# Designed miniproteins, single chains, part 103

Each design is a single chain, and the fold is of that chain. pLDDT is the mean over its residues in the fold that is shown.

## One batch from the design tools (miniprotein)

Design m3584
Fold by ESMFold2-Fast:
Structure m3584 (fold): chain A 73 residues (1-73)
Amino acid sequence: MVEGKVVDENGNPIKGAKVTLYGKGSVITDDNGNFKFEGFGTYKLVVEAEGYTRKTESVEITDEVKKVDFVLK
């Protein structure tokens, strides 16, 4: 699986950010900026939040827990 946290450049969690895993769907970050997806393979993550620049990263999801954190500006 893949899990992670979306924060601003000062390290504050961003609630309500949209995290999209192409082929799986989208989730909205919780009050602590956390998100989670399950699956296997290589995917693109797109993170969007109002007032911030969109960020895109490629992630390989295996049977281990992959942690991917995003810093938005």
Scores: mean pLDDT 79

Design m3585
Fold by ESMFold2-Fast:
Order: sequence, then structure tokens, then C-alpha cells
Structure m3585 (fold): chain A 88 residues (1-88)
Amino acid sequence: MELPKEFREIQIGPNVTILELPKGQSTDLHSHPNRDVIFHVVKAEGPVRLTVDGKDYLLNEGESLVIPKGVPHSLEALADALVAEIFR
């Protein structure tokens, strides 16, 4: 599977979205009031930064982080990456 050249959001199920993130792509600070979200790095050439409640986490390929409902978070791709968002 090739890494993304453009930012895309692809919903593949009622609770699963794939994010195609070229290097430098970021998301705005946001929260999900009613759902936990699991971020999983499916494939990446380098780390993806998650900022959760003002704390930075670097996720490598194969790593996951659970973000509880109502917690503010943002994402920045420091390299070309494919990320899965899984909502509980």
C-alpha cells in the first residue's frame, strides 16, 4: 500500500474512519462529547504527534492511543501516514 499524497478522510464503517495524512497535515483542536476514539497508526514513514489535554504523544507505525470522550485533542503528521480512527 502506498503512503498518501493528499489529505483524505475515508469512512469505512459506522465507527471507523481512515485518515490519509501527508507530512505536515494537522487537525484543529477538537473533542468528541459522546464517544471515545482510538487512534491507530496503520502505516507511517515517521511519527504522528497527538496532543491530548495539552500533552504531546509521538505514535509510530503500529501504535495506538485511546482518547476519552470530552478530552480536547489534535493531530499532526510529522511524516506521511495512514491513521485509523475507531469510535466506541
Scores: mean pLDDT 82

Design m3586
Fold by ESMFold2-Fast:
Formats: C-alpha cells, sequence, structure tokens
Structure m3586 (fold): chain A 80 residues (1-80)
C-alpha cells in the first residue's frame, strides 16, 4: 500500500492509502468525488488527462514526493 496526500484548493489535506497499481486518474476520481463534484464533471476532467494510466507509484518515484495539490497532480500527469 502506498500513502499519498492531496491538498485541495482550500488547503485541506486528504490522505489516501492506495495499491501500487492505482492510477493518478483513480486518485483524482476519488478526491473529486469527496469534494462533491458530479459524475459528469469528474469524467470530463479525467478525459483531459494526457497520461491517465500513469500509476501513483511511478509518479512518486519520479517526483520523490507523496504530497501533491490537485493542480500539481494534473500537471505531473500531463508532463510525465
Amino acid sequence: MIKITIITSDGKKIELEVSEDTTVADVLRKVLEKLGLSKEDIEDALSKLKHPDLTIKELIEKTKTNEFSLVELVEAVNNF
């Protein structure tokens, strides 16, 4: 299990424990659901990701951090 912390736009920290094969898109979906976005808005946001299959493990190994804002998470996926 991998621990990841997501910082929301209001500065709240959401801590998640995920499997090693969990994608960044999976984490974004879960965080956006916790923030109260509709299913349609979530799927629209996820459809704009350049590399939706990027795993959280790969992201953490490249960035050397497990703490991301929502903006940083999207940018890291799109610039991977």
Scores: mean pLDDT 79

Design m3587
Fold by ESMFold2-Fast:
Structure m3587 (fold): chain A 96 residues (1-96)
Amino acid sequence: MEYEIEESLTLTLRSAEGEEVTLEASGSSSKPAEAKAQLEALAAKLEEHSDYELVRIEHTVKITVDGKTLTINLSASSQEEAEAQVAKAQAEVDAF
């Protein structure tokens, strides 16, 4: 019996002029090297947009065990919202 974890991260950044840019990264526990490369690319793009404001974070985690899939969605527009979404996700994992 095997398990797989798939993660998808989407960041929405806004410039002082109101332009929005979407940065994405995804990875799977079955392909850790590719997942690491995606995160490093995301980090580099985030540094290129250091003058931009973080408006929204969307994070999806899919856990598959024996053909059963649990999907956890996290969405936040601030650090406070992010912390609240993490607490909600932990409660959903505890109930699984």
Scores: mean pLDDT 72

Design m3588
Fold by ESMFold2-Fast:
Structure m3588 (fold): chain A 75 residues (1-75)
Amino acid sequence: MKHYYLLSNSEAAIRELRATLPKDAEVTEIKVNSMEELIQKIQDIKKTFNTNPLVLEVRDKDGVISAVVEVDIPD
């Protein structure tokens, strides 16, 4: 099963990213305040799962930072 982590310093950016994912996708939303915190949260996700998560996107534009991380959870 695919689980997505949406990380951003903007609630509007998280909502926009959520709208691009499959309707039935499992999603966890994480608010971050800086690029350093975003990178740290991605590393925490990688450490939590023995499978390497796929980082789909990392954006830093006009003061809005965001990332999408895809994790395959074994059945």
Scores: mean pLDDT 77

Design m3589
Fold by ESMFold2-Fast:
Structure m3589 (fold): chain A 63 residues (1-63)
Amino acid sequence: EKEELLKEKAKLLEEVVESSKTLKEGLKALLKMSEEVLEKSPEVTEAELKAFEAIKKAAKEAE
């Protein structure tokens, strides 16, 4: 029974890690995509630059 409980707990931890990883990966993906857009876009608006700076700050605060 203890082995079964440990397996169940491990599965729950894996699901929590996956959820947290998804959020963290999403933030990193947004930052990377924003950088790519700024680099490759022929036109960048002030709003886009401000949004990118906000994403950068959020990513740094998450550290």
Scores: mean pLDDT 68

Design m3590
Fold by ESMFold2-Fast:
Structure m3590 (fold): chain A 95 residues (1-95)
Amino acid sequence: MVTIEPETLTAAAGGSATVTVRSSEAGTYTVAAVDGTTGATVGSATVTVPAGGSQTVTVTGLTGAGVYGVLASTGPATAEGPVGEGVGHAGVLVT
């Protein structure tokens, strides 16, 4: 099981969101920031998490004020959104 912490955070427009990814199993995950209106990927990063551990990751691309999602998935991020199984999520309010 994979979780993103915190589940809700705030960021400044033009900034970034820093989240912690926790996993019960060792793995590499794609963390994508997605526009809450369109679902399109605005930024992504990869993170490698040890079994039963956690890793901090920063995603960028939060250029406009509004609501964004931060999603961890087993597949790559595309312009239309992350591909593969979504395994964790957080909400970001950009002001």
Scores: mean pLDDT 73

Design m3591
Fold by ESMFold2-Fast:
Structure m3591 (fold): chain A 65 residues (1-65)
Amino acid sequence: GVITKTVELEAVAATEAAARALLAAQIDEYGRDNGAVKVEVVEERVEERDGVAIVRQTVRLTIAG
């Protein structure tokens, strides 16, 4: 069988590029920790406020059972 999980991850950094880099590392670790065979970013939202970048990504994991 297959299990699908959806999770929302957020990173805050001085720049959008830095926030995305943090999210990429978190997504990679989360996928490994959950034994995911597929990881897909299905949605992204970016917001900048007072010189800080906030990036939120909705990630879908596929886990083979």
Scores: mean pLDDT 83

Design m3592
Fold by ESMFold2-Fast:
Structure m3592 (fold): chain A 68 residues (1-68)
Amino acid sequence: ATLVVEFESGEAGERAITRAVTREGVRVLSGKELDERTFEIELADDADARRLEAFLRTLPSVLSVRIV
């Protein structure tokens, strides 16, 4: 599963992703920056993607998050 996340800033995005991945203990297959504030994260399974999406949605720095 792949998550696409848009943040208020790239720096806030990097911190939020690191926190979310560490907290949830998910296996990240790849990560890339699509633009200064948008990140794509590929995860090993859909359950990990749904958990990350749910957590990221609670953060005020997150503008949007979607599974693709």
Scores: mean pLDDT 80

Design m3593
Fold by ESMFold2-Fast:
Structure m3593 (fold): chain A 70 residues (1-70)
Amino acid sequence: DDLLEAKKIYDQDLAQISAPPQQQLAEKRAQPDAKQEEIDALEAQLQKVIDEPLNYNAGLLKKLEEALKK
């Protein structure tokens, strides 16, 4: 339950931070004239936002959930 609440907060923060670049990336990918280099750059920016401290916390939360349930 504490883990579920922590995950909820994490997901909410991730959604808020990633929503604009995620939409831009999705629109760019949908365009046939979009350059792969531009898509890669947007993906890298989004990944950077996710992969920093928030991703570490998500990984830890996942490990705790698996350890408890097995």
Scores: mean pLDDT 67

Design m3594
Fold by ESMFold2-Fast:
Structure m3594 (fold): chain A 80 residues (1-80)
Amino acid sequence: AMEKLEKARELFLEAADAADQGNIERAYKLTLEGVKLAVEAGATDAELSQMAAEAIRRSKTQAARDTVVKLFAKAYREAT
């Protein structure tokens, strides 16, 4: 059960790195895959928010942080 949440966390951190590189398409694909895995694993909104906050903290630029926030909201709506 925890394995899916750990994979989702890894995907979110990779998405933050992709956003820092300006690769918004890759950042979105990784974020969507991560949200789908987390939802399938039964993650709560609080757990998803915590993972999102971690990805935001990993982002090195304000532009990347803003992108991560936007992509999480979009992915959550698409995955649910």
Scores: mean pLDDT 84

Design m3595
Fold by ESMFold2-Fast:
Structure m3595 (fold): chain A 95 residues (1-95)
Amino acid sequence: GDIMDEALSYAEGEGELLTYSFLGAYLGLLYKRKEYDLLDAIEARLKEENTPESRAALEVIEALRRGDVERLRELAASPDPVRSALARGALRALE
């Protein structure tokens, strides 16, 4: 199926956090499908932006690259709603 439609399905029900759960799911699907060139390009862009949101997304990418599912669960339990939503999206995509 379309990777964008699949990522969006993992973000359903997140309300105002939908964009972040969608991004997390998209990153997880890129990793799962071994689309490393796209993942590398996204990582490079996020490093240049240096926002709290981009740093949270980089933490998710690092955990994905390491295969560290426990780290993704820690990020999903974060009191930061953006970090939590990104990690939840990535975890749903890996299931």
Scores: mean pLDDT 85

Design m3596
Fold by ESMFold2-Fast:
Structure m3596 (fold): chain A 93 residues (1-93)
Amino acid sequence: SKELEEAEKIYEEIAKEFKEFADKVYKEAEKNKFSPEDLKKIAEVFKEAVEKMDEIYEKAKAGKLTAEEFKKELEKVFKEAKEKVKKIMEEAK
């Protein structure tokens, strides 16, 4: 259906932004010589975000979310992940 095609496009776009954000975070962590413990905290935030995004995507595929609702739910997970990572990075310095 068109809604499934739109959902796939939304997922791919947000997944790309998430990957670009993660790449920047790990690059900054390397530059600032973050501890293995802080890197594990960051990795756990990303893992939880990916798990939540996958659950939301399954709901969209099952027709339980509109394309607009799907986008908002994914953006919310990504925003919360960014805020958590920013806090970890500030506390690591």
Scores: mean pLDDT 86

Design m3597
Fold by ESMFold2-Fast:
Structure m3597 (fold): chain A 91 residues (1-91)
Amino acid sequence: AMDERLKKLIADGKLNKVELAKVFRLFDTDGDGTIDGGELFKTLEKHGYKPSAEEVLELRRLGDPNGDGRIDFKAVLEKLGVKLTPEEEAA
């Protein structure tokens, strides 16, 4: 289903987990584990990953169930089964 497709995007290198960790750190200025959805999508485009409209909606549903525009990126990574090593998270 949705999380399986997103896991495949990471496995295929379309969503690089190291770059996702960098995005999370750069835009999680308050350390609360959430980032602005617009900033997440802009950063994916900057790294050459052009998510489809469907992929954008699924990311929003996974990380922003309340519809407040703030994505819980840690929850998204957990649902995608992405586990970062300390080295990858620090990159």
Scores: mean pLDDT 62

Design m3598
Fold by ESMFold2-Fast:
Structure m3598 (fold): chain A 87 residues (1-87)
Amino acid sequence: SLEIEVQRSMLIMGASVLVLSSKKKKYPKEIIELAERLLRAISEGRYEEAYELAKELAKKYEEIGDTEGAEFARKLAERIRELRELE
């Protein structure tokens, strides 16, 4: 449906923002790789894996003191969960 397509597009954009932001801020490779794995999982329709990766990424952002990044990743995880329930 159009609603699912819009949600998927928003998730891809959100994960892309996390990848680009983490690279721009020169965060640890582990965090950048997690963000890239999240983007790939969403792009491949692996929403169950994407949900777990988004939660792990949120925890990693929190550990390095990036509260905004952590909140963004947690919100992204919730949207992934919602999309998974619709499919």
Scores: mean pLDDT 86

Design m3599
Fold by ESMFold2-Fast:
Structure m3599 (fold): chain A 118 residues (1-118)
Amino acid sequence: MEARLRELAEEEAEALAALDRKAEREGLSAEQVALLRTIVRLVAFERRLILLLEAGASGEEIAARIREFIATTDLPPAARAALEEAAARLPALDRAEQKRLIAEATGLAVTALLARLE
């Protein structure tokens, strides 16, 4: 689990570095870059939550991590609402439903971020 989390962190760092290089080449605005960086971070965060669940993390622990992400990340209201609802529901669900809810909430959040590009 530790090795998989480290691999994921390295993949996230490389994706962010690749995005910064692409932004310079294509003349992306600071706002577009910030939104795309948030999407990259959110996708990596989803993968991290799933790995933690598979390692035996409780719904309460996952919910706490989602709330921390919301507190430390600039998210459009629809993305924030989807993640907050998921965090509230997670502790009452079984593991399979927790995985499904995380994927659904993250997908909705990514969609909201993509809708703000331009």
Scores: mean pLDDT 86

Design m3600
Fold by ESMFold2-Fast:
Structure m3600 (fold): chain A 74 residues (1-74)
Amino acid sequence: MEEEVLKEIEKTADILELSPEEKKEMIEVAKEMFKAQAEGKTKLSPELEKKAKKLMELIRKKYEEHKEEVEAKL
């Protein structure tokens, strides 16, 4: 199950044209979030929360830039 979600994250990163480094960071944040959820943690660490927020801002920006391509592939 985690492998399938990570593959979907990887595909999304490719559609949004994220760099290999940004893609790796996105996967790392996703893994940390899965780990926190599995441990029953309702709040992320401040470090992870900052990384997730920065990543979400990047994704939103990339989504707006690639909105037509994302909609065409859906």
Scores: mean pLDDT 72

Design m3601
Fold by ESMFold2-Fast:
Structure m3601 (fold): chain A 72 residues (1-72)
Amino acid sequence: SKLEELREEALKEGDLTVADILLGVLDSIKRYKGPVPDEELAKELLLQAATVLRNVGHDDLAKRLEEVAEKI
């Protein structure tokens, strides 16, 4: 999947925090039983995580998550 490819990219770049967040998003999608498509749900979850992280001062991490969401 595209999200798994993005997680592998994060691991190769040494961004363990983004890789772990992407694993959490993958797990959430796997457990989700609603009507939202996997790619749309992944993008929404990443953008929500980025918003929370920006609000607590983690702007660089938030930007990296937003960049991952734009690749979906």
Scores: mean pLDDT 84

Design m3602
Fold by ESMFold2-Fast:
Structure m3602 (fold): chain A 98 residues (1-98)
Amino acid sequence: SHMTQQKYEELRKEADEISKRANEILERAEKLLEEKGPELEKLILEAMFYAGTGMVSAGTAVTLLDLGGPVSDAQAMVERGRENVERAERLVREAEEK
């Protein structure tokens, strides 16, 4: 239906935004590893792990939408991606402030 297509487009946009945020966090974390790695390695690697997990969840959401899967499954993956990226943001920010 037209409403289902609108929901698919909305979730694809949210997944894309999560992927972009995750990539930005990964770039920040890689720079921090080069500059402060020996002192903050565990914190930085944890930030990278959550950013990567968020990106995978967002990619899974897009795949589910491409396969015409249930909106609820794609929405759950988008939500998981958002939570992981927000956790990664907090960790990378903590590392930047040290």
Scores: mean pLDDT 88

Design m3603
Fold by ESMFold2-Fast:
Structure m3603 (fold): chain A 110 residues (1-110)
Amino acid sequence: SSELERLRELFDRAIDLATRIEQHILQQLRAGKIPADRAKAALRDLSLVSASGVLGRLLISRLDAPLEVARRVAAHLADQIEAFIARYGDLLPADLVAEARALVAEFREL
């Protein structure tokens, strides 16, 4: 039960982080501070992070999925966030990068 509550918290945090990263990228794109092609690629990859977070939430809250399945989605989401930061971290402020790295570490401790 405590592990499911922790997974739910981490999926919620991943969804929230993805939303804040999206808002930052859109703001920087509007300000002309990042190339449009890089912004589009980042937003597309970020949508996959959001989709994995939403799937994790649904598995726990609505589908009563086995814990092992939720853990697998969590591991995949951690990989997606890590890959996103490796590819697009230069588009983000240091605090969002640090928060994403901390979240990945917390997923890896499950």
Scores: mean pLDDT 90

Design m3604
Fold by ESMFold2-Fast:
Structure m3604 (fold): chain A 63 residues (1-63)
Amino acid sequence: MDKEKEVAVQLSEAGFDVNALKDKLPEIAEKLEKKGLLGTRELGEYLKELSKQISQEDLLKAL
């Protein structure tokens, strides 16, 4: 799905391990969509900021 592909690319660029998150991509995409970040420039910046503050294991909890 296109939104999951966008989220996967932005997560990878932010430094997250997308392969470890593959089964969580639909849930991550839904949470980001609810925040109004999908399809925006702010998505990449938001994920880069999160990567500095949280571990990958806490990503879903932080969203």
Scores: mean pLDDT 78

Design m3605
Fold by ESMFold2-Fast:
Structure m3605 (fold): chain A 72 residues (1-72)
Amino acid sequence: MIEETAFRMASGARDSAVMHEILTAAGEIARETKEKLKTITDEEEKRRLEEQAAKQVEDRARAIMEAAGETP
């Protein structure tokens, strides 16, 4: 989910530098999320955390694109 969201958002970027920045930010979010998931045993909570992380990737990607003058 996180990786799929990251690649989808990155593929929308017009500049390779913007694409790289999106993927880097998404990688950081994915690492933090995976670390948190190791401490959670409830499947519903895991799903919600993954959904929240995917939204963070989308929000971060849009912010990066807007700052670079690109349209999401």
Scores: mean pLDDT 79

Design m3606
Fold by ESMFold2-Fast:
Structure m3606 (fold): chain A 59 residues (1-59)
Amino acid sequence: NDKIDKIVIDYVRSQGGTSGGIDLLTKRGGLDEKLVENMYTKGFLNDEEKEEALNYIKS
């Protein structure tokens, strides 16, 4: 999910993350329901992108 991965990268960078930590977060875990909710609340995800991210975690 390149679109969701890009959004997660942009979010983590906004929080002061490094590119190495970002890559692990998007590919291997750390993208959980709580992180998706935080990104949605802060305006990084719209309603469709939130649903896509939750499906990406749960599928």
Scores: mean pLDDT 64

Design m3607
Fold by ESMFold2-Fast:
Structure m3607 (fold): chain A 72 residues (1-72)
Amino acid sequence: LRAGAVAFLRLLRAASTDPATRARLDALIAEVEAETDDDRVKQLVNRGASLVMETEGMDAVLAASARHEASL
C-alpha cells in the first residue's frame, strides 16, 4: 500500500500549481517512502489530499483519486 500511497501523492502533486504546496507534497512522499506504519501512511495521504483540496479545490482531488483507482 505504500507504493499506492506514493503514486496517489504524486498525482496530487501534478494537480498542484502552488510551489509551496508541491514542496510540502514532496516532503509527504519522502515520509511515506520511509514509513513502516500503515496508519501513519494513511494519515500522510489524507494530509496531502487536504492540502490540494485547500489550494486547488475538491475537483482536483477527485480527478487524482479517479486516476489512481483506474491504475489499480
Scores: mean pLDDT 78

Design m3608
Fold by ESMFold2-Fast:
Structure m3608 (fold): chain A 118 residues (1-118)
Amino acid sequence: SAAEELIRERLSDEEEIRLALALVRVATEGSEEAAQEAAELLVKMGLSGEVAADLLRGIYEAGRKTGLGRSLFDRAKELAGNPELSAAIDALLAAIESGDEVAIAEAAIAVVRAAKKL
């Protein structure tokens, strides 16, 4: 897919690529397998399990258009306390709401880059 090609072009580290792909799959497919992989990778990168859980549930709920995504993202942003990650999370919510898979991939890359700096 165009989203996968973009991720592989912009990221060189295998775990970063896997995380970005998993975030896109949670948003677009609601994949529980991708959510589990993403949670493990986010925690390995330095996020708390609570931030990772709220972020992934927020992505899932936003992709399903339940109206719950924003409150979950707001909680993840507050718990993380990091301005760069907060900006990346806001961009990811906007991208998911747009339904554009390439925009979701670009925002997922930003989340991965922000998380790596923690």
Scores: mean pLDDT 88

Design m3609
Fold by ESMFold2-Fast:
Structure m3609 (fold): chain A 84 residues (1-84)
Amino acid sequence: SEKEKEELIAQAEKAAEAAIRGAKYLGEKSGEYELAEEAIKKAEEFRKYFIEYARTGSEEDKKKALEKAKEADKLLEELREKAA
């Protein structure tokens, strides 16, 4: 349904925004600005592909979104370790 698509898009936007804010904070705390920028980029790519999946039902875009989410999570984990 259209409402389900809107909810999926809203969830993707919130998840990406949280990841971007987290990466910026951890980048400033650790001094790892390049690593933070890469994490932001992956979060933005996740948002792009997941929104496209939500709108079109494209399984290829879903797969791309999930891969970008995994890449963002790995970079955020590394940033947390360096910020400690």
Scores: mean pLDDT 89

Design m3610
Fold by ESMFold2-Fast:
Structure m3610 (fold): chain A 75 residues (1-75)
Amino acid sequence: GMAEERARAAAEGAAGMAIGKALYEGSEEEQEVRVESGNVKGVGRGDIEKAVGEGEADGVKAVVEMSLEELLAKG
């Protein structure tokens, strides 16, 4: 439903902001890791956790997992 789409957009927006922050503060380091792995999405997630820090990265992860759990609870 519309509420689910809004929740997904919010979670993806939060993830996008975290990626943007990581690129702004650690762009060179993230680029090198991307080149090595060739998987921007997978590598970017790891770099976000490193750049943002455990506290903030854990928060983003919790929000994403909570959204998934809520969607699963609906069926």
Scores: mean pLDDT 50

Design m3611
Fold by ESMFold2-Fast:
Structure m3611 (fold): chain A 88 residues (1-88)
Amino acid sequence: MKTKTPEEIKALPLDERLKILEEWGYEVLNKDKATKDSKIHFVIDPEDDYYYELFRALWLAKYTGLDLYDVSTELIEDDDIITLKRIR
């Protein structure tokens, strides 16, 4: 089924963009600090396939209109970085 384009999603208010991430099965760990220009930090477990999760993170960044900061096992909180975690 046709998904909204990155441009359409980027034009949405931040709250709606974060809701789309949550609907896609991701937890937003620092959403209270999120801004319209926040970058995504994607948290993975040490046993995850880094390249597979990197591909997923790039896909999320493309469709949410948010820039990808990093994919790692570290938890990062900053006012310009949104930390995403896959719901288990």
Scores: mean pLDDT 70

Design m3612
Fold by ESMFold2-Fast:
Structure m3612 (fold): chain A 65 residues (1-65)
Amino acid sequence: GPPPPSVEVPDDLRFSPEELDELGEAMARETERLQAGEPWSTVLERLRRRVEELERRVEERRREE
């Protein structure tokens, strides 16, 4: 099906492999919860929060050096 309109794919130039791995694990867990019957909106909100947290850390590091 078409990709979800509200989730952006993380940029490898922005995120470290470790941060991408953390995101991947979070996505896997949320996918499992989706399969268990949780609504997509709840899963999407958790993913957005996770991405925001990681993006803040990346931005802080990028601004420093």
Scores: mean pLDDT 69

Design m3613
Fold by ESMFold2-Fast:
Parts: C-alpha cells; structure tokens; sequence
Structure m3613 (fold): chain A 117 residues (1-117)
C-alpha cells in the first residue's frame, strides 16, 4: 500500500538524516521528487525531536506510521490544500508528549539546517 511504502521511506530518510548520511536539504529534495511535498518538512522536524530527546527511529516507528496514515487520510479528503505541519504531526506529538512549542523549535532547527551552506 502507499501508506506502507511511504512509511518505509520516511523511516529510512529519518534514519539516514540522524546518522549524518543525508543532509536535511537532500531529504527535502527526495520527498519533493516523490511528490510528497507536505512531508518535506515533516521528516527533518521528526529527526530534530528524536535527536533532542535521544529517541531512536525504531522507537518512533509506530508514531511515524500514524503520521503517514493521517497525511493520506487528509489528502484523500482534500488533495489540493497543503496540510499544516502541526496537523500532520499530531499523532507523533501525542505519542511522545511533544508540545506545540517543542515542535515549533524543532521545525525551526530543521529549517536552519536546510538553509545552511
């Protein structure tokens, strides 16, 4: 299924980003190439939360799968409207007790990494 394929892609990109094998800009480009533009900011933001908390991608697998399911459910209902980052990431936030402030700080760090030369 698309949910399973995209979940595996998100997990792999998050793992490679955390390992320093891919930059945040490369992760963004891969997701945009796959037509997953709304997820381009999701993966780097997840990685920043996991890094700050010392949580492995393996521990986040179920939460990542829930995020991907939510993304496709929202796109099935309204494919033309971009989904806000905090709306896509709500299942991840709930699973790890991540506040809106913590998510915003992680998203800002992720954006700074993409902008860095």
Amino acid sequence: SMVEEVTRLVIELTRRLLAGELSAAQVRAELERAGLTDLADVVPTIAEVLRARGVSVEEAEAAIRAVVRRYFELKEKDPETPVPLYVILQPFMDAFGVSGAELAAAADRAAAEVAAD
Scores: mean pLDDT 85

Design m3614
Fold by ESMFold2-Fast:
Structure m3614 (fold): chain A 91 residues (1-91)
Amino acid sequence: LPEPRLEEWREKFEELTPEQREMVLAGDDALAERLGIDRFTGREAFLASIEKMKELGTLTDEQYEALLKAVEEHPDASVREFARLAREILS
């Protein structure tokens, strides 16, 4: 995402409840669409969501490390694949 779009996404994500952030990160497309938040649009948006959730205290250290490792192990992963990995880690 261009930097201005990424910052807009972060601001909207910050306004979510902790439970809603977990659902969006895990790939709840219906919730993301209803709230007007772009779901994972690639590696940069996914990383930004992970960092924002860590900053807001909605991720444990273990979950944060697992999500970063998933991104590192799957650098070419699609939005769908990142959503699947996040769902597995957050379950």
Scores: mean pLDDT 65

Design m3615
Fold by ESMFold2-Fast:
Structure m3615 (fold): chain A 90 residues (1-90)
Amino acid sequence: MNVEIMYKATDIFREDLKAAGIPEADAIADKMYAVVDASKVSKEAKEAATKALDEYIESHLTPEQQRLVASLWTGSAIREIGEEIDKELE
């Protein structure tokens, strides 16, 4: 729900994708922003946006690149979410 954390995580994810040489890094990151925006509307909208992102990744990346993208997003998102939760929870 904290869109500021997710926005920051997405910016880090974009740079990580570029550093790893993942094709379509900007398009993938832009679709992740769409998932963040949809999460503020409803869980159903977030689910639909996530499916669109997953379908894009599956159609444009190899299975090895798909695994790397998932790993990079998990690392970036968990780190940023953890930092903000620590601040909020004191």
Scores: mean pLDDT 74

Design m3616
Fold by ESMFold2-Fast:
Structure m3616 (fold): chain A 86 residues (1-86)
Amino acid sequence: SPLDRRVTLLMARLLANSSEADVIERLARRRGDDELAARARRLREEVEELHRTLLNHRDDGATVEEVGRRVDEVTREILALAREAL
């Protein structure tokens, strides 16, 4: 269904976001940048929470749409943090 496709795409984006945040956290730790590492870890935890919400409410179109908006916000934050880390 269209909803199943949306859920699958959001799960793929969350997986990519989690991987990117983990890379940023490891890079920050190697540099001794505790602040950057903490920010990356917080974003990874946000991604994990969004993934849990999506799995528990995958049949609720309104919740899936709200998760989609939050995923877009977290994606932008991770991209901004990646640019700062480079």
Scores: mean pLDDT 89

Design m3617
Fold by ESMFold2-Fast:
Structure m3617 (fold): chain A 81 residues (1-81)
Amino acid sequence: FEYFLKKLAEEGDYKVAALMYESLGRYYESQGKNRMAGFFYVQSSKFFKLGGDNQRSIDMANRAKSLGMTDEADKILEEIA
């Protein structure tokens, strides 16, 4: 799971990894599992940043922040802007 996504990122497929984490975040958010969803949005934000998609990285970080991942999201936002 984590190993597979990390390997994709190491192969330069950062945006694919980011989209997979975004999908997981949306899924868990739809199940009411806000902490889990926030975690996956943080991971998605990190991978969008690595892939050069700063806007999607910001969007995912703000979504994670709204779900209680404030410290992790703020760290990503500080690195982008």
Scores: mean pLDDT 79

